# Designed miniproteins, single chains: the designs that were tried, part 62

Each design is a single chain, and the fold is of that chain. pLDDT is the mean over its residues in the fold that is shown.

## One batch from the design tools (miniprotein)

Design m2138
Fold by ESMFold2-Fast:
Formats: sequence, structure tokens, C-alpha cells
Structure m2138 (fold): chain A 98 residues (1-98)
Amino acid sequence: MQVKVLGKVVEPGKYIVKAKKGETIVEISGDTSQPGDKSLVAKAKVLEGEVELHTEGIGSMPSSSEVLKEGDEVTLGGGDTLVALTDSVVEVEVKEIK
């Protein structure tokens, strides 16, 4: 897995992200299908504005989307994206799961 913040690959850590309307704030891509692949998650807290979470469908579960507002928190996994619906400030914490 890899985590991108505003289109750039980032290491595990805590980031304050200022995004403009229509920007992809966070994207998690890849999987853990191979031995030694790192499992990554991102915890996002909306500090200002509105964002949309897009979750990838797994197996028989369909993909979904949800609007998040100031004070809302979400955890993103592989295949998930967070997109700014308005100019937004989001706290993103990227963690490696062993």
C-alpha cells in the first residue's frame, strides 16, 4: 500500500492538509497481497470545510461515498479516497499496521 496526500506519496506521520475545492486530499492505493507488503491506514479529521469520502467496494460490498463536515473523523484503508468539496483543512495521520 501507499498513501498520497495532494497527489504526493507520504511516509507515516501526521499532516495538516490545506486543500482547494476538487482536490484529492488523501488516496490509499495498493494491497497487502504479497508477503512483506506494508498495511497502511490514514485517519482524517475535518478541521474546516466539507469533504467526500469514497470507499472501494470489497468482494460483494458496493463502493460508497459519504460527506464529512467540520469535526468529523474517518479512517481510510486501501482503495479509499478523500476529496475536497469546498476549500478545506484536514488533519491526516498515516499509520503503518504490522
Scores: mean pLDDT 75

Design m2139
Fold by ESMFold2-Fast:
Structure m2139 (fold): chain A 79 residues (1-79)
Amino acid sequence: SPEADKLMQEIVDLKKQADKAIKEGDLNKAIELYDRMMDIAYELEKMVQNTDIYKAIEAGAMYVLAAARKVVLRKELEK
């Protein structure tokens, strides 16, 4: 759906912004962006879980990716 496509584009854009923040050394900003990415991915999964199972799986994968990246960045900040 157009709404689901918009949410997926927001996830992609947030990931690009987070990657840029990491390159610029702003790890706290990258964590904030991954948190937002997780929120949008969760909304997308709930929106499509009964209409598009493959898009729901993709959204779930993006959520897990963002969560994993956040854990790595938090550990880096603790060193």
Scores: mean pLDDT 88

Design m2140
Fold by ESMFold2-Fast:
Structure m2140 (fold): chain A 79 residues (1-79)
Amino acid sequence: PPPVQATIDITLTGRDKETGELHTFSKRFEGPAGEAGRQAVEWLREVFDKYDVTGGEVVTTEDGVTRTARVSSEPAPPL
């Protein structure tokens, strides 16, 4: 059977660590849930390395269910 398909839509606002400028950027990942999730996490890691993320949303649709998670700027990593 084919793998479960997922769509992950990420919108973030972050400050460039070099320039201090605020940027809003979004990226969408689509495909098999495990693959889309891995790509999203890898991209988020790169973004957090380059930008001081101040806020945003991650909207995941998997197996017809939509979930929204908010991103906040915290000094500690999420779990």
Scores: mean pLDDT 76

Design m2141
Fold by ESMFold2-Fast:
Structure m2141 (fold): chain A 87 residues (1-87)
Amino acid sequence: SKEEWEKILEALEEFRREAMGEVAYENDEEWKKDMERLRKMIEEEVPEEEFLRELAKIEPFSPEVLGTVPGITPELVEAIEKYKKEL
């Protein structure tokens, strides 16, 4: 659902902010544009498969690291890994 995907993006942003530090996070304009694009896809109700393909392209963390993020499910980690292998 839209709410589930928004919660997932929030968890990923929080994790990235903690991992990179606030100053580095605030100056990552490429990541901010990518997050804005993903949020727009959620708002436009883009098919889940298309959303996962775009997320897989921009997500910098390995599946092992993503599996440690609170709010990120094993199923989501597996989906991201699958789509990363198709790139």
Scores: mean pLDDT 75

Design m2142
Fold by ESMFold2-Fast:
Structure m2142 (fold): chain A 82 residues (1-82)
Amino acid sequence: SHAEQALEHLEEAIAAAKAKDLEKAREHALEAAGYVHLADLPDDVKEKVLRHLREAVEALEAKDLEAAIEHLEKARKLLEEA
């Protein structure tokens, strides 16, 4: 499913961020957001997940790894609970 593909990219984004590969983390976070838009999920869940993914990308651009990982983990938890 698109939600499963979003989760796979989100796991890759988290792993890349932890490895300090900012470009790879950003690429996977954006791919995850694309799949979330296509996923059959409640609108409120989509909005919350996409908000955390946007915040994570902004944090990666600022080189704030702690904030980036926190937002990626929150997005992952929301998707897993949906």
Scores: mean pLDDT 89

Design m2143
Fold by ESMFold2-Fast:
Structure m2143 (fold): chain A 71 residues (1-71)
Amino acid sequence: TRERQLAAFNAASDEEFGRAIAAAGLSGETAAALANLYATGPFASYDELVEAAAARGVSRADLEAVLDQFV
């Protein structure tokens, strides 16, 4: 569920987050934007996370590719 993915993202260690980024196979630019997003957490809702990602140029599809690594 989106709530479970949000909880996993918020609770992820630096090592867990690094593995999720590597597994998602994203560009270096998107990976850097997601690392910045992760550092500004935690996020109160999935919609807040999606909006914060969009503000950093991260598409919903790229965000969800990382979130899927926590399932």
Scores: mean pLDDT 83

Design m2144
Fold by ESMFold2-Fast:
Structure m2144 (fold): chain A 104 residues (1-104)
Amino acid sequence: SLEELTKLAIEIGSTATLLTMALLVKAPKEVLDKMVEKFVKLAEEAARLLESLGYKDKAKYIRKKIKQIKDAVKQKNYDKAVDLAVETANFIEKTVEELKKEKE
């Protein structure tokens, strides 16, 4: 539902903000890894929900970003992983705003 997607968008945005702050304070790798794992799980839930609502292209884009985030972490490039997470969070937020306007 759009309400469930809105709740996920808030949690995704909050997690991306916390990731940005953790990177800024040079948090341990273990903390960054757990936060990225949480972000990826939430983003995958958003992609699944969008796909179930018929927005397959939007779900595919999110899954592409998830793969890029995972690849960046494997390369220990946390700056890139966080940038991709922020970009993904912004895309999901914009998607929620667009879907809400379609109901007017």
Scores: mean pLDDT 88

Design m2145
Fold by ESMFold2-Fast:
Structure m2145 (fold): chain A 70 residues (1-70)
Amino acid sequence: SEWDQLQLEFGDIVIKGLGRLGGLGRTDPDLALELAKQFSELLKKFHEADENNDLDTARKYIDKLKELVD
């Protein structure tokens, strides 16, 4: 299903995001904190869309999360 695909993409985003935050924390902890806050806000929006079964909004926030971690 489209939800199954979004959940797989979400898992990949979390792994990439954690790696990027770990790397940045060593070189630029202030930037790492800012990125972590943005990541957390977008994750919250994705979970709200998932709870409301709003596939279009969930897709939008997954795409924003991808842009943030890449």
Scores: mean pLDDT 83

Design m2146
Fold by ESMFold2-Fast:
Structure m2146 (fold): chain A 97 residues (1-97)
Amino acid sequence: SGKETYEELQKLKRELGKAMAANDKEAIQKLTERMYELIKQLTRDYFDEIDKLELSEAYVLLAQGYLALGKIKEADEILEEGLKEFPKSPFLLSFLE
């Protein structure tokens, strides 16, 4: 369900934050991959029903995860994707400042 997928995203956001704080690159890689899949599912299947502010925040956290892995190009690509989907997101706009 959309609620279960959304709750899974919130759990992954917390886990990714912990992995980044620990500099656990294996966990960061795994969590960024899983989180991206859930973001794409929520955007495809539940776009009108999801909290768009929290979804846009997930794009920022995903980009930070890629940066922690040294994947600058992938971080830029995810920020561009997030801005395309959420062009007025305060989280995405503040991250670029």
Scores: mean pLDDT 78

Design m2147
Fold by ESMFold2-Fast:
Structure m2147 (fold): chain A 73 residues (1-73)
Amino acid sequence: MGKEKLKEALEAMDRAAEVSRGAIELGDQTREAQIVATLAKTGISLLSLPYYRERGIELVESAVRRYEELLRR
């Protein structure tokens, strides 16, 4: 159980870093990209805190979903 959540958190951090970078590159052109970058960075910050790991994963997944939607426009 704990090991599975740690694996999810590490995978979420990797995804969040990629999404944050990509969204920042688009952020000069769209407000939505700036919001996505902020959500990804906030998720990474929460993943670093033991009590907020699950919330951090949820925020990262939200940022990834919104980033994918942004790329489909």
Scores: mean pLDDT 72

Design m2148
Fold by ESMFold2-Fast:
Structure m2148 (fold): chain A 91 residues (1-91)
Amino acid sequence: MLSMEEIEARIDEIIAELIKLLKDPNATQEQIIKQVDRLAALMEEAGFPKKLIEEIKEKRKQLKNASREEQIRILTSIATMVHLAFTLQGV
């Protein structure tokens, strides 16, 4: 079982990669979606609440055909939900 510190570090790595992709004008929607899918899978494996994982998956659907500005808004929402989840876990 991964420790909370290891899970947080891996989530931070995925968020950093998402920020890098958003700064790259050649980054595809598929590359961004792949990183969101990795985030959702990691959080699901880590035992985060099913409702939170489902909400991330719903926002992931909105990324398909979203403009870059909409992608930034959606990803900011996902990052906020993730950080709130850690706060509620007492981290």
Scores: mean pLDDT 78

Design m2149
Fold by ESMFold2-Fast:
Structure m2149 (fold): chain A 78 residues (1-78)
Amino acid sequence: MNEEVAERAREEARRVREVGIEELPSFLSEEAREEIVRLGVEGLEKIAEAAEAGDWEAVKEILGEMLEKIKKIVKEEE
């Protein structure tokens, strides 16, 4: 299970890196979309590492931190 979650997170990071900017809403600036994609890729890669280690507390912490950073970027685009 841990290995499967890590594999899925890494695959998602690859997809986000390849097409993520085009999938984000057009009301966000290009700079905001680029930053969100960067944060998503970094967060997913860290989640994969934590999941491989079986550290679900770290997975929760990384996810929470990533979401809070994304929320801040979206709010600044208001």
Scores: mean pLDDT 77

Design m2150
Fold by ESMFold2-Fast:
Structure m2150 (fold): chain A 68 residues (1-68)
Amino acid sequence: LEETAKEFALALADQDPEFVRRSVRVALRTIAERYGEERARQFGDLVIKNLPPEKAEAARQAAEEALA
């Protein structure tokens, strides 16, 4: 999970904030459905930690939307 989250964050680092928000939301919903909300939160936290501050905020919003 940690390695996948880092790779995902690297792929998103140069993307638009809206693309980041959408991609994170879809990924977290998929993980929550298959592995539960706790694993989705762990993945989201790792992605956010590895993103630039500007993109991290979009990812936080996406996590709130996906796991609400």
Scores: mean pLDDT 80

Design m2151
Fold by ESMFold2-Fast:
Formats: sequence, C-alpha cells, structure tokens
Structure m2151 (fold): chain A 91 residues (1-91)
Amino acid sequence: PTVTVTYKDSKTGEEKTVTVDVAKDSTKTINLDPVDELEKVKVTVSGSDSPVTVTFHFDDGSTKTVTVAPNSTKEFTVPPGQKLTSITVTA
C-alpha cells in the first residue's frame, strides 16, 4: 500500500506532502521536520485491500491515530501549538 500524507502550515500557507510505501502486514515510521502551526492533515491510502492505521506523533508527546479505509482519504484538524515530528504507518 501507498500512504500519502498532506499537511499545511497555517502561518506560511506552505503545503507539505510525505509519501510512504508500506508492505502488507508491516509498519514504517518517517521522521519529519517539525511544523509549527498545523492546519489540516489529509491521509490518502492507495493500493490497499485492507484498512491502514496512521499514527501522528507530536513534540509534546501526544499522538493521534486515524484508520483509513482502502483507496480512501481522511482529513482532520490539529489543535494549535502541536508540532508534528513523525508518522507511523501500519498496513
């Protein structure tokens, strides 16, 4: 499966995209440069026949987990003051 994560910095308007290729029944973690003001996060899953779990890790030690159905997109808003540091994808 291929997981594409798109997020936008609300202060600069810059959009960043991270693409992660994960084998079936595998987990992959990608470390990111921290984003100061996260507005929206979109997660798109393609090439999967099962749901994919994506966990977002923030610099304050909090996490947010979303489960995305096959060939689907999920969007969520992150509270102000949290910087995204890494993403873990489990397919």
Scores: mean pLDDT 74

Design m2152
Fold by ESMFold2-Fast:
Structure m2152 (fold): chain A 74 residues (1-74)
Amino acid sequence: AAEEALKRGAERSGGKRAPTGLVTEALMEVSGASPEAAGQAVMAGQIMSGQSDGTLGVEDAEHVQAGAIFHGAL
């Protein structure tokens, strides 16, 4: 699930937010998605979040989940 991936990314970053690369890695681990599908899901989540800093937090879970569903990462 997107929320679980964001939690794992945040834990690895030592904060409440994670770089998109760590979120992509965590989403692949949680869902078994390809790097391409996970990357597209995370990019879609980043765009929908309105954040431009290349990070995502648990508050962005619905945006990452929508991207993951549409790009086959869930």
Scores: mean pLDDT 76

Design m2153
Fold by ESMFold2-Fast:
Structure m2153 (fold): chain A 112 residues (1-112)
Amino acid sequence: SLEAVLEEALELIERGAELIREARDRLGGDPEIANALEVLETLRRLAAERLAAGDYEGALAYLEGAAGVIEQTADYLLAHHPELAALAEELRRVARRLRELIDRARALLAAA
């Protein structure tokens, strides 16, 4: 169902947040990573609020924003913290799966 796809997307954002918290803890307070985590947690909350209100288009917009934050964080880690390359690759996998779920949700919404 559409709701199940969107709920799975929210779980992927939480997985992304867990990986970014791991990066924060390993880097000892990089402000770019701290900011990315705050933005991602805000987007997850806003997406969940839209989903609870039945605003699927609004939820999708915040999920797209979250995918972008995860991708940008992975790129930042690869550029500035190559010791975290494996974690950055895992963030890229999370972002790719999140975009697949967004595309599926859009297809389901268009078919309704």
Scores: mean pLDDT 91

Design m2154
Fold by ESMFold2-Fast:
Structure m2154 (fold): chain A 67 residues (1-67)
Amino acid sequence: MREEEIRERIRREVKKALDRGLTVEQAALAATMNVTRELQSEGIKVTQEERDRMLEEAKRAAEELAA
């Protein structure tokens, strides 16, 4: 389902941010912001709770990909 697509989008944006030389914390924040904007441009409403969940996933992905 779309949850898997969102998770893949987060990992993609995290990897791009890390490749640009951003820190784990900066990459997680940038990925969360970029994915949120992408979803909103597709007409998908993102709540604060969903943003918080995406940030947790992005932090995990950034830590895994940076290690």
Scores: mean pLDDT 81

Design m2155
Fold by ESMFold2-Fast:
Structure m2155 (fold): chain A 57 residues (1-57)
Amino acid sequence: TLAPGTYAVTDILLQNPELKGAVGSNEAPSTLTLAELNEQIAKGILHYRGNTVTIVA
């Protein structure tokens, strides 16, 4: 399980092989709760904004 913190998208993909891909935008950086991250992993696609993903408790 990922701890709270800021991660590069590639690091999240490497740690979660169930993710088939990632979809990003050049908007402000995303914050996700751990629950929201787990839902995206279950769906197989990571959605993010900016260049990093910040995971909060």
Scores: mean pLDDT 74

Design m2156
Fold by ESMFold2-Fast:
Structure m2156 (fold): chain A 58 residues (1-58)
Amino acid sequence: GSASAAAARERLEREIDLGVEMLKLATEISIAKKEKNQKAVEEYTAKLEELTAELATL
């Protein structure tokens, strides 16, 4: 069946929210790399991958 306009808007809002959170994590990864904090890089990268997977399901 065809998706409703409401469902399309909800999907777009989720994509925007995920994009903002991913951008924040990318910034944290950049900072952690400059500080040579490998554990933080790995943790934030794992979170970014989870958000990327969620975005791919939308």
Scores: mean pLDDT 82

Design m2157
Fold by ESMFold2-Fast:
Structure m2157 (fold): chain A 84 residues (1-84)
Amino acid sequence: MEKEVKELAERLRKLGLDDLAREFEEVVNQLIKLGDYDSAKQLINTVKRNVDNMEKSKTDLEREVSESMLRISLSVGKLIIENL
């Protein structure tokens, strides 16, 4: 889990999304601290898919859709933290 989070954060930084990389690391670490391993794992899987899609995107629209989905997923993670 820790290695996968670090690798995904570095991939986000390579895409120029440094703020999202930090937010992703913070949200996942907080979910783990609170014992919500299921939500942490689901968030990691969702971020991985969106990063994969951004790296493979052929159009600006495809990249923007994947970035938006990632932002939504991080917002959901924060809501889960607030309700634990």
Scores: mean pLDDT 85

Design m2158
Fold by ESMFold2-Fast:
Structure m2158 (fold): chain A 86 residues (1-86)
Amino acid sequence: MSEKERIEELARQLVSLALRYQEALKKGDEEAANAYMREMTRLLGKNGFTPEEILEILDVLTEALLKGASEEEMIKKVIETIEKLK
C-alpha cells in the first residue's frame, strides 16, 4: 500500500472516531466520548506521531467538527495536517 493510501486510510479512521465522539457528547455520554478520544490518540501513537503532533491533529479535527465540516472536509484537513507534520 502506498504512503498516500496509508495516510488516507488513517484519516478516514480518525474522522469516523471523531464523529462517534461528537455523537457521544451530544448524548451526554462522557465515558463513551473519553473512550473514542483515547482510541484516536492510540491510533495516532501507533502510527509514530509524537504527543505534540497528536494534539495538533486532534485540535484540527475538533475545530472542523465545531465548524460543522463534512466528513470529506474533515478527511482532507487531517491529510493536510499529517503531510505538514512530515
Scores: mean pLDDT 84

Design m2159
Fold by ESMFold2-Fast:
Order: C-alpha cells, then structure tokens, then sequence
Structure m2159 (fold): chain A 87 residues (1-87)
C-alpha cells in the first residue's frame, strides 16, 4: 500500500541519518552527530514514537560523551523502526 511504502521510505531515511550520526560521533564530529540524530528523530516521530524517543536518548548520550550508550539507543531506534514498517 502507499501508506506502507511511505513508512518504509521514512524508516530508511531515519535509519540512514541515525547511523550517520553515530559514525560522526565516533569520529569526534559532535555537531554533525547531533544534527543527524535530530533529523532522524524528526522523521522517526512520524512513524514510531518509540524510535523517536530512542534517538533523543542517543543524542543525549552523544552530548554526554557516552558513545556506547549512544550506539545502544541507535540500535533500539532501528529495531523500533523495523517494527513500525512491519505493522
């Protein structure tokens, strides 16, 4: 359906931005990491409130310098986005 295709496109976009944010954080580019995670959370909020919340926590972890927590929250967001596309 058109709705399922739109959710899939938004999930792919949010997943890409979340991953890009995590990569930027791992390279020490805090500004790029925060911007990518914010953009990912905005897109995710339209299809999965759970994914959007996980991405906000990932951003907070990046700002705190906790890259391990940021990675775990991004993984939670990716799982929630996958679930939203399947439902």
Amino acid sequence: SKEKQEKARQAVGASFLATAGLVSASLGDLEAAVQSLEAAAEIASKISPEAAEALRKAREAVEAGDLEAAREHVLEALKALDKAVEE
Scores: mean pLDDT 87

Design m2160
Fold by ESMFold2-Fast:
Structure m2160 (fold): chain A 83 residues (1-83)
Amino acid sequence: ELEKLLAEALELARELAEIAERYPQLRDFINAGLQQADALVQQAAQALDAGDVDTAKRYLQQAVEILRKTLEEAKKKAEELEK
């Protein structure tokens, strides 16, 4: 469901923003991931405007995947900065 993918993307983006606030050293890395995901969300919006729901869903799935990978890596980097 398209709504679930969008909700997941927003949740992941908020978690990344919280890490960027706590660890300013990770901002460039986190912002790069957020920008990649935003570009995919914009492509999904264009696909929806064209009536291509399947293409929109694929772009949102890719955005969620980028955000998940960015969050996993950001958490690992944050653990290294705890010391």
Scores: mean pLDDT 85

Design m2161
Fold by ESMFold2-Fast:
Structure m2161 (fold): chain A 95 residues (1-95)
Amino acid sequence: MKKEVRIEEGTLPAQVPPGTVTSSVRVFVAPGRKPASQEALDLARELARKEAEKHVKTVTLSSVGWVPVHGVIVTVRETPDEEAVALAYTSLTVS
């Protein structure tokens, strides 16, 4: 079945807990978009996991908040309003 898949390098605001974080995959709905199907979420997560495996990195955070996280963004879109976004990151920038 044909879903629109976009893989791009970029920076997204992400809320992360304080502490040590390894390269990981998070699946979330982009702000202003409706949740996509479970199949789209699973696909975005799988593709982001594969990208994270190329760039395993451990980072330490000192605070909770919205921080710019640079990495590979995987977007799976089923309709204009329904998309799944997963972020695989190799580094964090804390303000």
Scores: mean pLDDT 59

Design m2162
Fold by ESMFold2-Fast:
Structure m2162 (fold): chain A 72 residues (1-72)
Amino acid sequence: MEEKRQAEIERLKNDPELVRKLLRAVGEIQLEDGIPADEAFERAAKELNIPELTPEELRQILGDYAHEQAEG
């Protein structure tokens, strides 16, 4: 389980397109279903085949990505 989780973290860090797809999926789910962000993250992660990551971990990775984009 931990190995799969680590592989998913590395995949997100090395694939900016996957991060963009995750952000779009979360936004679309929130708009369509009116659900809380944590539930939207869980659904988006399952759709993108990265179900081992928690909503909290996904938020941390996305926060790091957004911070890098804002500083660049």
Scores: mean pLDDT 71

Design m2163
Fold by ESMFold2-Fast:
Structure m2163 (fold): chain A 81 residues (1-81)
Amino acid sequence: DAAARLGAARASLPAAVREAALQTAIKAANALFEADPSASNEEVAEAGFRAFVEALAAALPAEQRPAVRAAGDALLAEQAA
C-alpha cells in the first residue's frame, strides 16, 4: 500500500524533518504558481506532493529511497486515473 509506505516513512522521521519536508512542499507549490500563473490547482498540488515525497526520501537511508519514491509515483498515478 503506497499510502501506508509513505505514512510509515513520515512516522519514522523526527518532527523537525517532517516539518521541513512540509515547508519544502509548500515552497515548491508556490514556486510553480509564481513561475506559471496559468498552472491548474492540480498541477500546483502535484508539484508540492512531488517535493514532499522527495524531501522524505532524501531524509531516509539510501536503501529506502527508491521504495518511497515509487510509493509517491503510485499515489500520483491513482490521482490521475
Scores: mean pLDDT 80

Design m2164
Fold by ESMFold2-Fast:
Structure m2164 (fold): chain A 62 residues (1-62)
Amino acid sequence: SFEEAVKEIKDILKEAAKERGENLPDEKIEKYAEELAKMDPERAIRAVREHPEEAIAAIKSL
């Protein structure tokens, strides 16, 4: 579901950010996860798992 995808994307991004010493605001992570999940939830989850650095850079640019 959308809500489950948003939660999974957020969990992945929070873990990836912590591993890299990045301190991202929860609000920005939530917003990014919601926008990705609205387009294609399954593809969004795969994309953040495969390319977390790209997702982190995008969030930092918000």
Scores: mean pLDDT 83

Design m2165
Fold by ESMFold2-Fast:
Structure m2165 (fold): chain A 97 residues (1-97)
Amino acid sequence: AVQEAINSITEEQIDEAIKKAIEALRKIKEAGKKIEEEIKTFQENSTAALALLLENEELDKAKKLILEIAEILGEDISEEEIEKEIEEAFKELKEEK
């Protein structure tokens, strides 16, 4: 019961952080310039979302977030490279615990 409540809150926090990160990044892209406040919002929320996704073993969601960021930035990042980076980060996280 308590663990289910914690998991539910964490999932909601992850979704909100992803939304805030993507919205901030889209504002930067639409403006065609770097906005310090939006960059900070993007960095803080994307970092928090990725950390929580990795902690919760939500690798597919982490991959989707990274791909969405790459698409908005116009970066051609291969899905295979993203998968490898996520797996490597997840392995390091598990080995440190």
Scores: mean pLDDT 68

Design m2166
Fold by ESMFold2-Fast:
Structure m2166 (fold): chain A 70 residues (1-70)
Amino acid sequence: SAELEKLKEEFKKLAQELIEEYEKRGFLETAESIRETMKEMDELIEKDPEKAKEKLKLLIDLLEEAKKRL
């Protein structure tokens, strides 16, 4: 769906920005956790797209909150 694609793009962009910032600051384990979450979300989108939409919304909120604290 168009909504799922938009949420996926927003999540991926935000996750990549945070990975780069955390790696720059030496938080390598945090950056790796975000990469693992991205992989889990790709799998969830394939298996359960409706559940993936709800999870993506929550993750985007979480990552935006994390970005504000950096």
Scores: mean pLDDT 88

Design m2167
Fold by ESMFold2-Fast:
Structure m2167 (fold): chain A 98 residues (1-98)
Amino acid sequence: VKIYAAPELTPEQKALKAEIDAMESARRYPSKEATQFSVYYTTAMLYLDVLGDVKTAQEFLAEAKKYAEKTKAIDPAAYALGQKAIELAQLRIEQAKT
């Protein structure tokens, strides 16, 4: 069994990840919807980074996007972080398709 290693982050992806990390470090007491976003987002990235399964990663990312939208009115900090995380995930998925 070979462990799939995702490509190194591009400078654009690295800068976006730094923004996400800074926002996450300032956050506490996430909403239930923000927690569901994190579960689906982490699962999508696991399928992308460990299994190389782009299709399944896209499906879980679509679910994560639904929960991110639910945070817009109730948890604006989680919504802002979620949008940045989704942007990074989309860039990485498009890179993996190539």
Scores: mean pLDDT 75

Design m2168
Fold by ESMFold2-Fast:
Structure m2168 (fold): chain A 95 residues (1-95)
Amino acid sequence: STVPDLIERGIEYLEGILKVEKEVLREKIDRWIRWLTELGFSPFDAVLVALALTYLEASKDYEGLKELQRLSVEDKEEAVRRAREIVKEVEEKYK
């Protein structure tokens, strides 16, 4: 999938489970993508981590949010690994 396809799919999953408007989710995702891009993440990894951060923020999992933010700065490989697990959980909750 292209990066835009991943964003659109991620928004569909998050809207379905969180009951938050698509426009609000898109704004949050775009804000996180900008931050992650500045940290040097690849476009695909930036979207993956941004989706996980958006899920944690909207779910009010502030401890998980802080930890994933810390990993994004200190250990990019672990941040991507954890984000992948979170996105998989989101997909499973959507189905």
Scores: mean pLDDT 87

Design m2169
Fold by ESMFold2-Fast:
Structure m2169 (fold): chain A 64 residues (1-64)
Amino acid sequence: INEKIKEILEKNPYDPKFEDIEELYKLMLESLKDEKEKEAFEKSSKEEIERIKKNIEKVKKKQE
């Protein structure tokens, strides 16, 4: 699940709205009915998504 989200973020380097990607991880959270797994997934996914998002933003700004 996390790997798929990271791959999507990497494939969309020119996407100005990363919030659309955040909706994807919300769907993954719904598939996880176990509360422990949801909390772990939320924390790990958000941190990784933000790191990737920052990297993409830096690349976009440099290219623009």
Scores: mean pLDDT 65

Design m2170
Fold by ESMFold2-Fast:
Structure m2170 (fold): chain A 80 residues (1-80)
Amino acid sequence: LSDEAKALLRELARAIAAGDDDRAEALARKIAASFSDETVQAILRLLDDVTRRVVREHPDASDEELARLIAERLLERVDA
């Protein structure tokens, strides 16, 4: 991923962790509009993988806790 895509993903993760739905939606739309279909598909696969892992590892967590954990795992993956 480009540095620009990584920066937007970090901002998206922070918005998700903060429960800022308006900001998260705006950032998701910006990502979809700014990058190629291949890059958007790669981002969606990353989000799906992270979400499935967190839900599997924390089946008793609340939706709010899951959102925070997903955001944390996403930031780790973007920085790796």
Scores: mean pLDDT 79

Design m2171
Fold by ESMFold2-Fast:
Parts: structure tokens; sequence; C-alpha cells
Structure m2171 (fold): chain A 92 residues (1-92)
């Protein structure tokens, strides 16, 4: 399924982001986390539209939003980060 491929790609980007963060490349890490989060939100949306497990789909979307929040925090955008963390908590 397309959703599974998006989840696998997001996982790869998360690992790359961790490596970038460890190397002090915070902007690169943030860009990778934003992309990973975008892919997870899209994957969860696809799963909801296909009539699958709604709880699992919501968990995937919440994870995607949390990754985007961490990316904004790394960029010093605290207000945008907090908004996304709140949305992630509300969807669960």
Amino acid sequence: MEAEKLIEEAKRLELEAEKAKAAGKLKEAAELLLKAGELLVEAGRILLEEGGDEEEARRIIATGLALQAYAYKLLGKEEEAEELFKKAREIL
C-alpha cells in the first residue's frame, strides 16, 4: 500500500535527521523532520480514507505532527512547535 511506503520513507528520514542533529546540522535535521512528519500525516490520511484502523491512523498522524513540532523547535519557532504539539495531543 502507498501508506506503508510513506511510513518507511518517513522512518528513513527520521534516522537521517538524528544523524544530522548529532553532527550539529540543526537546519538540515529540521528539514528532514518536517518532510518525515508530512509523509506520516499523508499516510495516516490515506489509511483513514481506506477505512482501516482509525486508532492506528490517528496515532500515525499524531506522530507526524509531533515530528513537525520538533522541527520548528529546532528552528527556534517555539509558538509554531507548541501549536503542532497541541494538535498531536488532540487527535489521539
Scores: mean pLDDT 86

Design m2172
Fold by ESMFold2-Fast:
Structure m2172 (fold): chain A 65 residues (1-65)
Amino acid sequence: SVEDKIKEAEEGLKELIERAKSLGLKVDMKIAEEGLKIIKEGIKSGDAEKAQEGTILIINSINNS
């Protein structure tokens, strides 16, 4: 369902941020939150490309220390 996909995206971002922090990596939370917003919009509209764009943005929010 759409609700299940949204929950998966939210939980996935939380886990990714926790892992990045445990590795000493810096996360740009503003960019990560914008990426999640785009993913949720893509899921709600059925736009897979938009959901992928949001995912790429989240990945790009992680910087090496």
Scores: mean pLDDT 82

